# Designed miniproteins, single chains: the designs that were tried, part 96

Each design is a single chain, and the fold is of that chain. pLDDT is the mean over its residues in the fold that is shown.

## One batch from the design tools (miniprotein)

Design m3328
Fold by ESMFold2-Fast:
Structure m3328 (fold): chain A 99 residues (1-99)
Amino acid sequence: MAAQRAELDRLLAQGHKHLQLSQQAYEQGDIDSAIQHLREAGRAFSEAARLARSLGDDVTVASLEILGAVLLSVSKSIKDEKLKKTLEEEGRRILDAAR
């Protein structure tokens, strides 16, 4: 239990770090870096969602489901087609893992 909770916290921290780096890269016009960091964030959050489900951590599962939905919503306002598609793919990946 304790080791799995520490791993969950690590995955959540990794996901948030990469989301922040993706946002910074996008604001600087570095779309390729934004996409790379968004994919790393999606991987970390998807693994976190699966682990949270296995632990019965319903609050963390719900938070990640909301995050996945937010990424899908944000994709609708993004003009860059590659970034839009990555937001859709990673948002859906997180949602599917949280369900």
Scores: mean pLDDT 89

Design m3329
Fold by ESMFold2-Fast:
Structure m3329 (fold): chain A 84 residues (1-84)
Amino acid sequence: MSEEIRKRAEEASKEVKELVDRAVEALVAGDFEKAEEYNERAVELAKEVVEEALAAGDEDSAQAVLQAAVDAARAHEAEVRAAL
């Protein structure tokens, strides 16, 4: 059980980071709507997997995904400020 949640959390952390990278690319291209969409998708994915990990009792996996989500949110704020 925990092994499946751990793998899911690892994949989700990777996807969150990839979505943040897509948000940066969109922001550089001047597509603020697409940048926001990618960042929102990253946050929602992280939230979903954190809830699943916590329900399974895997706090380490939940913390890893939560950290990825926090980093993604912080990157979004910096990107928006840089674009303005």
Scores: mean pLDDT 76

Design m3330
Fold by ESMFold2-Fast:
Structure m3330 (fold): chain A 89 residues (1-89)
Amino acid sequence: AETVVEGFNPKTGNHAILVGKTLYLGEHLDIKKGDVLKTSKGEEATVVSVEKKENLTKVTLDKELNLEKGDEITFKGETIFSVEYVYEK
């Protein structure tokens, strides 16, 4: 089974999904290769690639993050992902 983490950016309201090492953001952020994302539990992951589409940013991380409901992912001190659901598919 694969762990799926769903949530949103609380500043913009746009949907976000994390599956394995891949983060899908429903918006464009100034995020690039080599940037570090941090979790509210003190984990961090480095961005290894970024693909920007129309209204979607696909971010590949160097490791999986362990997230539960209510956790947050921050970028440059700002929350970009607030976790609402964690489930296996």
Scores: mean pLDDT 85

Design m3331
Fold by ESMFold2-Fast:
Structure m3331 (fold): chain A 68 residues (1-68)
Amino acid sequence: MSEEIKELLEKAKEYIANGDYAEGNKLLVEAQRLMKSEGVSQDEINKIISETTKEGLRLAAEKEQKAA
């Protein structure tokens, strides 16, 4: 998996953690396209996207608890 895909996944996670789900999802879609072009399986893509989304949402929840 290329560094470009890793960068997109990290950016997506950061946007989701900050509550910008629209931008985060846009970056996840772009990462999926690049993973497909590099021959990553659909099962692996689904796992990576799911894990990235869950981690971003967890970070968002942690920020919310800190603000309360």
Scores: mean pLDDT 80

Design m3332
Fold by ESMFold2-Fast:
Structure m3332 (fold): chain A 55 residues (1-55)
Amino acid sequence: HMAEDRRMAALIERSSKTDPDMADVAFAVQVAVEGSRERARELLEQALAEIRQEA
């Protein structure tokens, strides 16, 4: 829990220096992948669906 809070703070701080949009995307991806395997699977499924939609 504490480790997650520290990690989130670090991600937000670094992303803030880069770009607000990039910060939001990077933060969401990192949290999803590290926080939940289920969420990571959903993101992967979404990416695959995006590719299919492009076709």
Scores: mean pLDDT 62

Design m3333
Fold by ESMFold2-Fast:
Structure m3333 (fold): chain A 88 residues (1-88)
Amino acid sequence: SAAEREALLRRQLQVTLEEAERAKKDKNYAMALAYLLLGRHLARQLGDEAMAAELDAQIEEVEKKLSEDPEQKAEAEKLRARLERELG
């Protein structure tokens, strides 16, 4: 059902955002960006515009941190390209 699909997407979003927060605490900004991009995709599928906007702000903050670390920035770009290919 539509309700079961929405519940599954909301659960996936919650887990993805928890993983993004852990990555940020570990200063793994490449993985944090990947989880935030996936979270934004899930929020958009749910029609949760407020969550998508909050995640856009967090993505901007993480991208600023990545600009200071060339190795993590390169890894983040590889992960981004893979996600864009797989998620459309």
Scores: mean pLDDT 88

Design m3334
Fold by ESMFold2-Fast:
Structure m3334 (fold): chain A 71 residues (1-71)
Amino acid sequence: SSSLKSFAVRLGGPIPASVEAVLRSLGAQNIHIDEESRLVYFSAPESVTAEQVRAALEAAGVDVEAVHELE
């Protein structure tokens, strides 16, 4: 069984509804959206990288400032 690791993503603008769908497509769980801070916290499989998260969100038209693996 693969363990999960935690991520924090900061967005450059308002958080679109597509963010949850994109993250779920990567296997994300426990998605918590803080609209006031433009932060999204979630857990994803250990095989998922910050680079993959950024690429998937940007491909969906999301304005991404930063992606952090919180390990």
Scores: mean pLDDT 83

Design m3335
Fold by ESMFold2-Fast:
Structure m3335 (fold): chain A 109 residues (1-109)
Amino acid sequence: SKERERAMERLRRSHLESIERVLERARREGRPATVVGAELALELARRGRILAAEGAIVLGEEAERFGLPAERLRALSDSELASLGVLLAVLRARGREEERRRLLEEAFA
């Protein structure tokens, strides 16, 4: 139990550090939508909303790719960020670019 608690704390810190690296890289590369997604992800991860945080990163990256305004990410619920993030990641792995763009446009409408 205590070993598991320590492992979970290390995992949470590692996750936060990973998001901070995404944010720093996005700022250096001039990727504004990815920055918005990573900033939201950092806020969510600090609150323990791990799946929503990962969703915010994926949605921010896809918003950057398709030239969509990522400010709308902050209007999405934690469950919407998590669900859309998983779906977009799956579609991205399968090369479904048209479906990804359409889904993201609908989410940001």
Scores: mean pLDDT 88

Design m3336
Fold by ESMFold2-Fast:
Structure m3336 (fold): chain A 81 residues (1-81)
Amino acid sequence: MTVKVTVTVTDAAGNVSTYSATLETTTSLEDIAKLFESAVGKTLPSGVKITDVKVEGKTITVTAVDVKTGAKITLTLTELD
């Protein structure tokens, strides 16, 4: 399965940075979504807290915040095939 990954970071001053990559994976979008859903409300060692996970068709949208800086992070995974 080919997945397009887009990460958008909005810092506390409103500056937006976007990075995109295409990845090959054998893991299904359903299993990837379950992994992120299990992490909602958890703070990762990096200080990033996952606040929401939304699944719409072939797209997973993960919303997170950096608890130290207040930056907002949006991760989007879209199945291309």
Scores: mean pLDDT 81

Design m3337
Fold by ESMFold2-Fast:
Structure m3337 (fold): chain A 63 residues (1-63)
Amino acid sequence: MQRAQQILDTLDLSDEQRQRLLNLVETSQQMIAQETDPEQKQMIREAALQGLDILEELALKAN
């Protein structure tokens, strides 16, 4: 995900924050790969992007 890479490149994340972001990306990509319904794939992508935005905001607030 381009958004996840942007966060990794822009923010000085802790090891815990980095691991949470990477786990979110990996889990979301696996779910999208296994899903056949286009609507469900889009919902997973949108949920993943929202999760990344929350992780970014938490990282900015903590740092």
Scores: mean pLDDT 77

Design m3338
Fold by ESMFold2-Fast:
Structure m3338 (fold): chain A 87 residues (1-87)
Amino acid sequence: LEEIKKLLEELKELLEKKAPSEEIVHKAMQLLDAIQRYAPNDPRLPEITRLVMEVAELVRNGASDEEVYKKAEEFARKVEELIEELE
């Protein structure tokens, strides 16, 4: 759980700094991997996975950083909800 919290905090810092979309997607993917290892059977995992895939698709399709940030913020909110449920 500590790894997930740390990665979420790092993702939020990247979003606040308006970091390049490539850094945002890499951090989101790292966070998803940590969640999959910690809570592989969590009912929120499919939605969280979908959000990360949508972030990656936006970056792949050349979407604006603004669009990537908004989707990554949605992902971060869902991860916060997951953390609250796991505690």
Scores: mean pLDDT 81

Design m3339
Fold by ESMFold2-Fast:
Structure m3339 (fold): chain A 72 residues (1-72)
Amino acid sequence: SEAEELFKKAEYYYNLALQYEKQGDYDKAIEYLQLGVDYAVQGALLLGDERAAQAIRLEGERLIAELKEKKA
């Protein structure tokens, strides 16, 4: 389904973000994490789950903030 495809894209970009974080490339980690969050939010919204979409956004913002702190 479309939602399953979006969640697979989210997982792919989350894994890329994790790889770049391990390399100390926080700019790319943030970029790919933002992409992963966006796809996961789109998937949740396709399923009509606005609460899940909001939770994903908030968790994504928190994780991005943590990466920005590590970069500084």
Scores: mean pLDDT 90

Design m3340
Fold by ESMFold2-Fast:
Structure m3340 (fold): chain A 95 residues (1-95)
Amino acid sequence: SELEETVERFVEAIEREDFDSARELAKELPDRTVSSAALLLVDAIESRDPEKIEEATEIFIEAVEKVLGKENPRVQELVERLKAAVDRIIEKIKA
């Protein structure tokens, strides 16, 4: 689906730490709840606040799982990739 493809591109932008591209992809997300959650995550990352990043990440994951299904193998893969990318970002902030 268009939503799955845009979520994957968003996760790839976060993995690359290309937050300008992540913000633009977040705006392109066709589901308003997922789009809002993605923008919240980008804002949290730019704030460099680990607690806000962790909270925003969980909100985004919940929104994606609710729309695309948490038993979807592609969703499970993208969620794990996002968690790994966020952990790396938080480690850099705490260093």
Scores: mean pLDDT 90

Design m3341
Fold by ESMFold2-Fast:
Structure m3341 (fold): chain A 63 residues (1-63)
Amino acid sequence: MAEVTILDPLLARIAAHDSGLRSPIRAESVEELPNGYVRIVSAETGVELVIPREHVEIGPVTS
């Protein structure tokens, strides 16, 4: 599992509103896409988010 933080405040707000995802997001999977985006699957909800890689920080789950 990975922990994903959306670095852009506007994109973080859109993800929370449209997908119910709050930073830091516990991700079951993170897939890097060939167009410079990442596909994130929430471990808590199973919801998918596709976002530019440059706007996220991906790290290990710390607890």
Scores: mean pLDDT 77

Design m3342
Fold by ESMFold2-Fast:
Structure m3342 (fold): chain A 70 residues (1-70)
Amino acid sequence: MTKEEKGLAAAEKAREIKKEHPDLSPQQIADQTMKDLGLKLSKEQAEILREIGEKLREIGDEFEAELKAR
């Protein structure tokens, strides 16, 4: 599995965990994702996962701002 494939798989698992536990912080979701996958993500992979989470949040915030501007 490539670094990109691992990142995508981790992001998908994190999304599932977020649906089950919507009150969890991004860090708690990342920790649970790593536990469920049985993976110790490298520092680089952990940063990629966090960046994906931040990107999803930014998109949500921009969309909400655009809706409020209408």
Scores: mean pLDDT 63

Design m3343
Fold by ESMFold2-Fast:
Structure m3343 (fold): chain A 81 residues (1-81)
Amino acid sequence: MDDLTVQLVVSIVRAGYEIAKEHGVDTARKFIRDTARALGQIRNLTEEEQKELEKILLEGLDIGLKEGVDKAVEYVAKKVS
């Protein structure tokens, strides 16, 4: 994936983490799913690629909630690089 996509997924997982802290995990998961779908459409991803992006971001959120946002960022950046 290109550097801009890496930066975008990092920004999405950081935003999802903050939403989870302020508004709850279910709200954050909805934000991630909606944003991953929009990004997939903009980047012209296949259905399979969009589902994988959503999975990576949701797994990143779960890591962030357990181990901190920096670990979530490391995880999603590694998965999309």
Scores: mean pLDDT 83

Design m3344
Fold by ESMFold2-Fast:
Structure m3344 (fold): chain A 65 residues (1-65)
Amino acid sequence: GPLEGGKYLGKAAKMGGDDSALHATLSGYYARQGDKDKALKYGKLAGDLGGGKEEAEKGVKYLLE
């Protein structure tokens, strides 16, 4: 279920270390849950790793609006 998915993705991101795709996935998950702070945090991490910090932040804001 959705709660199990979030727990799984959190562990996957921790094990994957600096995987920008995992951080982007977590950002989208938290955005859909209404957790704006976590969505932005993971969106920024994804952008920093992929070199597209502004694009990642813009994407997270788009999902939250």
Scores: mean pLDDT 61

Design m3345
Fold by ESMFold2-Fast:
Structure m3345 (fold): chain A 81 residues (1-81)
Amino acid sequence: SMEEVRKKVEEIVEEAKKKMEEVKKESIRNGDSLEEFEKKLLAVYHEALEKLDAIEGITEELRKEAAEELSKFARELLEEY
């Protein structure tokens, strides 16, 4: 159902955001450059997109909204780094 699809999208977005926050903590601990931090965030972003694309019945609208939300979150983390 579309309700189950939305729930899966929300779970993937929430998990990706948590991973991005953990990447920030690890990058700070490791003394990563901004470029290294960005590459790590981009890896989480692409992994999340692959998981979204694997959802049976996902709409283009739901995928776009999820991708835009994650992109915005990653930009906010980069700006604060």
Scores: mean pLDDT 89

Design m3346
Fold by ESMFold2-Fast:
Structure m3346 (fold): chain A 106 residues (1-106)
Amino acid sequence: SSELDRNRRIEAILTAAVILNASEEELKKIAEELGVEVKSPEEAAVEVMRRLAEELGEDPSRVTLESLRREIEELAREFGVEPEELQDRETAEKLLEELRAEKAAK
């Protein structure tokens, strides 16, 4: 279902957006959860999106920080919010709950 792929993409973009605003201490925990060594929030966020691309059968080498920022801007427009709001954990969690509620209704 293209809807399942879209929902997975939205979840990954929201996760990556929050990671871009992570502190050094939060980044260390995220690196442990991802099972990789990452030097920056940007590198961790791109890694999340590259893993999604691989799962969806897309080319992960085409995933860049610039492409991620573009996807965050596009998603923010779709939700009617500013891109910076998607980097806020509370906003991202609320949008994820709304997405999960819609999924449960189908």
Scores: mean pLDDT 76

Design m3347
Fold by ESMFold2-Fast:
Structure m3347 (fold): chain A 74 residues (1-74)
Amino acid sequence: SAADKAVEEMKEEIKKTKEYLIKNKASEEEINKAEETAIARIRRLSKQYNVPQEKEEELIELVREEKEEVIKAV
């Protein structure tokens, strides 16, 4: 479905953002801004593609977990 494809694309984007932030030794300010941007995008696309709320919440939690990993890596 379009929702399932959107979820997969959002997961890929979250992973790519993590890789980018670690590679570029992002500052805490840049990491926080990336988190805000990612969560806003997830909420927007979840509404657009009718992603279930439970999956939207899982994506937001994934962003938070990836942020913690970035902070530990840089």
Scores: mean pLDDT 86

Design m3348
Fold by ESMFold2-Fast:
Structure m3348 (fold): chain A 90 residues (1-90)
Amino acid sequence: MVERAREEAEAARRELERLAEGYNEEAAALLRRAAEVVERAAIEAGRLLEEAEKAEGEEKERLIEEAREVAQRGAAEGGRLVREAERVHA
């Protein structure tokens, strides 16, 4: 799970960077920021999930929930930046 999440985040970062190539400079900068946000969130969520695998009971559940919240915030912010980039490019 953790390794797969990191691989998916890396693929998403590369895809966003490729899309930036066809965008104007301002929109491209927003796409690169979206890639950074998604990657940082995936790394932090992965770290929490690794800690959860070593934990038991309530602590494990708390760490999994924190990882979910980190991933959700990262996805929301990344999505916002992508939408802003699309508006600026248009």
Scores: mean pLDDT 79

Design m3349
Fold by ESMFold2-Fast:
Structure m3349 (fold): chain A 81 residues (1-81)
Amino acid sequence: MEELERNKEEARRAVEELREVDPERGEEVQKQAETILKKAEEIAKAGGLVAATHIAREMREWVEEQRREAEEERRKRLEEE
């Protein structure tokens, strides 16, 4: 449970950071992340804690990747002005 909760919190934090950089993309990613995390919670409650933790970790990594991409895109747009 602790590892699952940690990955969920880290993913939500990454979504918040993404929303600060790109609000539209961040909102879209947040909806996808919450859907996936809800599925992971259901799997964990059914006894699949290891599988749920893997899903949450992969989703956290994906959200962090989206944030890095958005940061790079924002930097390029600022340089264009």
Scores: mean pLDDT 78

Design m3350
Fold by ESMFold2-Fast:
Structure m3350 (fold): chain A 98 residues (1-98)
Amino acid sequence: SEADRLIEEARKKIAEAEKLLQDLVENPFDKETAERLIKASDELIKVAEKLGEAARKHYERGDLETAERLQRIAMEAYSVGNKAKAAAEKALDEIEKK
């Protein structure tokens, strides 16, 4: 289903962002990793917005089970995306620090 496809895409992007977050923890001055994490976080926020919109449409149709499933992964994508962006921005600031 379209909902399952969106959820699988979101889970893949969450895993990618979490991997980059871990890589940045291990090497906090890796500019390339921090820049990749910014891009990953931006993509993840966009995916979260699409999931939230899909959840709203399913809710309006009375498909509560699918709506809740989409909303749950949307919230997770927002959480990971925001955490990733904050960590990457902090790392980039430290890299530029003299």
Scores: mean pLDDT 87

Design m3351
Fold by ESMFold2-Fast:
Structure m3351 (fold): chain A 116 residues (1-116)
Amino acid sequence: SALSDEEIRAMMRRILDTLKSHLEYSSPFLLPVDLSRFPDWPKIVDNPVSLSMIEEAVENGEITTLDELEALVQQAFDNYHKYFEEGSVQVLLADEFRAIAERELARARAEIEARE
């Protein structure tokens, strides 16, 4: 990448802040799933991911690329599809939020490509 590590980190922070700002979709994804409400979640979902966990991984330097950010964000949506029934309000919400996330990631990638 032609961008510095700090520029990539700033870009990842902007993407996460944008995703969190869509409260109509982001609220169920902000924190780890409530196991008192969904006790079978750990039995069905092998790799639990929340936006707060992704944000921590960015700040700790555990993820350093947009590819790593995209993989974790997609994992959060895949987890919802695995746990909830097709056509449920949870899956429909996850699909709408995924479309927002894919647009933000595509925009960030285009910015990197433009800087070459």
Scores: mean pLDDT 87

Design m3352
Fold by ESMFold2-Fast:
Structure m3352 (fold): chain A 88 residues (1-88)
Amino acid sequence: SGIKSVAVAGEGPFTEYVKSQGLEVVEYPDWVAAMVALIRGETDGIMAPLSHAVSAALSGDLEIIEEVGKVEVPGLGYLDTAIAGRVA
């Protein structure tokens, strides 16, 4: 592994999941801000809906590190989620 800090978009269930794993959480206002922080090296990973992580991985921007499974997101229900990191 080697992941110690994880970026999340907004305040919510991703924050609680990251804390439950004993990892440092860093909250950003949106997905784009969280992704920019990851690319700049401000965090080791990012937690996102699986669809966002897959899209970014296909574009060569991110690498999926682990599939977390379903996490409850207010207003959306249970979403498949992943933790991703920088490519290379």
Scores: mean pLDDT 78

Design m3353
Fold by ESMFold2-Fast:
Structure m3353 (fold): chain A 99 residues (1-99)
Amino acid sequence: MELIEEAERALEEAERRLRAGDLRGALEALKRALKLGLELIKAKKYEEALRIAERVARLAAELAAAAVAAGDLELEIEASVVLIGASVLIVTTRKELEK
């Protein structure tokens, strides 16, 4: 599906930007991946949505740690919000897959 390919590209961009020290760029890519994960849930693509949400959560946690190290409180807060959003999607997708 086109949505999964877009989400995977957004995650690859986030990982690349995080490695390059572009923390703001990594955040924007993770926000895009999170939105695509929600669209996958709306499309009832729960296995794909879970995979995307778990990867967003991992990268958002890494971004939050990098923001703390950089002393960027605003970025730490925004990364933490993305992590919370990804965690909600993980719980939601797991519940749907148990049916």
Scores: mean pLDDT 88

Design m3354
Fold by ESMFold2-Fast:
Order: C-alpha cells, then structure tokens, then sequence
Structure m3354 (fold): chain A 96 residues (1-96)
C-alpha cells in the first residue's frame, strides 16, 4: 500500500523522497531537507499510517484529476486503499 502511493506520487510528478519521508515519519529529512516546521512534523508524527495514506492519496488524486484521469478510476483506487474520505471528495468534485 505504501509502495502504491509512492508509485502514484512518481507518476504525477510529486517529490517521491518527500512522500516517502512523510510515510516513514523521517523527522531528519522532513526538517533538514524540506524545512518543515516543528508543528508540521509533530502533526505528521501524530497521524496514523492510514491517515497519512489518506492525505497523500487526496493530494495525488487532485493532481491526477487535473491531468485528466477519470474520477471513476480514482474512486476505485481510493476504495482499494480504504480511503473513504477521498472517495467522497472525488464524488463531490465530479458533481460540481
């Protein structure tokens, strides 16, 4: 599941090293390379793995929609990863 998020991040042109650092809670990389604040890092540390996957998938899905990926494909992907909130967000975007 983490590997799928990293693959999707690479396909949409996101910083794969940043996504991996967030998923692995790599405080050193987040602070030293990406210059995240103490508050931003603490928020990441306090999130569950499922919450992090959901947030990252939301960002990836938004970029994929912008690039012309069908909403139905993104809904199936979000459902497969258990990201119900992302499914709802995609469906709302499709209705608007």
Amino acid sequence: KKEEILKLAKEVGLDVELVEAILNKDVKTLKEKYKLSDEEVEEILNMSEQELLTQLLAVIAAEMLKRGTPAEELIKLAESLGAEKVVEQIRQAEKL
Scores: mean pLDDT 77

Design m3355
Fold by ESMFold2-Fast:
Structure m3355 (fold): chain A 52 residues (1-52)
Amino acid sequence: SLSEYAEKVAEEVSPEYRDVVLLAKDLGEAGYTGLARSIVGNIKNGEKLRKK
């Protein structure tokens, strides 16, 4: 589910972005699924770029 995906991303990202990922999870649960997916995906991709 989106919630499980967001929780995994929150564990993998820098502490600075964990709160934003968890907020995106809450938005997804509130029905803003597209916005939530966009936020989580952008943060995950940003973390990939930072670790390269």
Scores: mean pLDDT 74

Design m3356
Fold by ESMFold2-Fast:
Structure m3356 (fold): chain A 85 residues (1-85)
Amino acid sequence: MAKEVSELSQKLLNEGKVTSPTSAAYAAGAYLAAKEGDFETAEDVVKSAKSFLNGLADNGRLSKEDAERDIKAVEDAYEKGKKEA
């Protein structure tokens, strides 16, 4: 699991789908939990990512566009994991 999270996080960063290692880790975590059928953990990861990224945007520490992009990447990873479960 830890190696798969690390590999997926690095791939998302390299492909420019997320703006930060933190957003990449949220996306990878949501994907793997959903793929393994742990939908409660996956939903909690998505919720935590939305709270964190929207909080950064509200405080002017991240642009609204970057927050929306990173949130979408986490949601897309969650949906992909559900389809592969």
Scores: mean pLDDT 80

Design m3357
Fold by ESMFold2-Fast:
Structure m3357 (fold): chain A 96 residues (1-96)
Amino acid sequence: MLSLEQIKKALVEAAGAVSPELAAILEERLKDAKSNAEIVSALGEALLEAGASPRDVVNVEFTTMAAIIAAERGELSEEQLREIVEAAIRRALAAA
């Protein structure tokens, strides 16, 4: 099962694969996140700052929360979590 620190690392790596600037914003916002909800909120705020539409941000937040829950249940690996979130971020920023 993934720790909060492993989840944070996977999300920063996913963001960095799409945009180094997004990864830097996300890493700063994640420093004080203590729950899955706070982690997902930090990602949403970083995406809004990067110019993603509110609709695309909601879709990424939903996808990310579902992937985190599946990973905590042992249904997804850390690598699969990273890949799912990377794909969602890439779609959101391509639409912006």
Scores: mean pLDDT 86

Design m3358
Fold by ESMFold2-Fast:
Structure m3358 (fold): chain A 66 residues (1-66)
Amino acid sequence: DEVQKKILGVIARNGGKASLGELVKETGLSRSTVSKALKELEKKGLIKHNKKTGLYELTEKGKEYI
């Protein structure tokens, strides 16, 4: 999925973690599109949502995917 791959790349370039707002700004995609892709990436284990920071973090599996 091109959207998912793009999001993973942005997270990687931001030091392995990014907020929803950063992802929306850097991808140019709508908030709903980014949010949906983030949920799918979490289900695949490619990213993790850190509830304490609110950030989406790239997993080792996610690094291999991009």
Scores: mean pLDDT 83

Design m3359
Fold by ESMFold2-Fast:
Structure m3359 (fold): chain A 73 residues (1-73)
Amino acid sequence: SEAEKAAYIDEWKDKLIAAVTSLLGPKAAKLTKGQIQGVVKAVMEAKFDELKGNPFGFLTESHKALLKLVAEL
């Protein structure tokens, strides 16, 4: 449901943003904080039903999306 999705995002988004920023390492400097936050939130919203309660799945998908964004810069 939308309520379950919103609650999950509110609980996990900041943890996932911190984790993916750490995984990006020096490449994070090529992105704004807003770009990283936006991609993480978009992945969580788009893939919630597929990845229900699996933060590692959201972390992996967000990392892939951000690496692609960095490569396109």
Scores: mean pLDDT 82

Design m3360
Fold by ESMFold2-Fast:
Structure m3360 (fold): chain A 65 residues (1-65)
Amino acid sequence: SEATIETIVRETGMSREEAEEVLEYGRELGFSDTAILLALLLLKKELGRPPTVEEAKAFLESRKE
């Protein structure tokens, strides 16, 4: 949703386009929007900086199981 995209941008520092791409990818992997948001928040905390799209996609894939 728009609210989820805005939250990802605000909380992670990713751009809107990056947030949209990662949300679409996470949905394809079977994650809910909430699960994707929480995963991105955890990844940002671990990195200490905004994740790249590549890092976010790899992180979501690693958490699929």
Scores: mean pLDDT 84

Design m3361
Fold by ESMFold2-Fast:
Structure m3361 (fold): chain A 72 residues (1-72)
Amino acid sequence: SLEEERALRETDEREARTLAAPLTQEQVDAIVQALVDAGLMSPEEAAALRERLLRARSRREAIQIVAETLAA
């Protein structure tokens, strides 16, 4: 229904605003640690990724950096 589409659009807009904000150092550290704990990368690779994520201007950019790193 139109009400369901409106609620979904409002949620998407809130998520888009959240994705536009840069990650905090704590959030970067948590993401990097989760990837190491999951066995998706070594601690050395994680250190390099951490530096890239700290330079990311938005969560959207950070997600792309992680995706590109894991796809390599």
Scores: mean pLDDT 76

Design m3362
Fold by ESMFold2-Fast:
Structure m3362 (fold): chain A 94 residues (1-94)
Amino acid sequence: SAAARLQARLEAVGRAMQAAADAAGLSPEERHAVVDAALDELRPRSPAQRALADALRGEPLSVEEQELVANSEEAAADLVRTFERLARERAAAK
């Protein structure tokens, strides 16, 4: 189902962001701030990024938005790359 594929993508993105946060030595509070910053940076770029940001914030999605996120590997990859960059920047600022 679209919902199952969406859930699998959100779990994969969450694991990748957690691994990047751990590698950067971020606290849970710092990780949360970097997630919010990454989502806010990417949200205006495309409908897929907006839907992905809303899904990660626990917002309900339409079936069309669920399919859009489930099928957009590039949007997920962009989020992970943006998170990794911001995590490194935050670690360097300490």
Scores: mean pLDDT 86

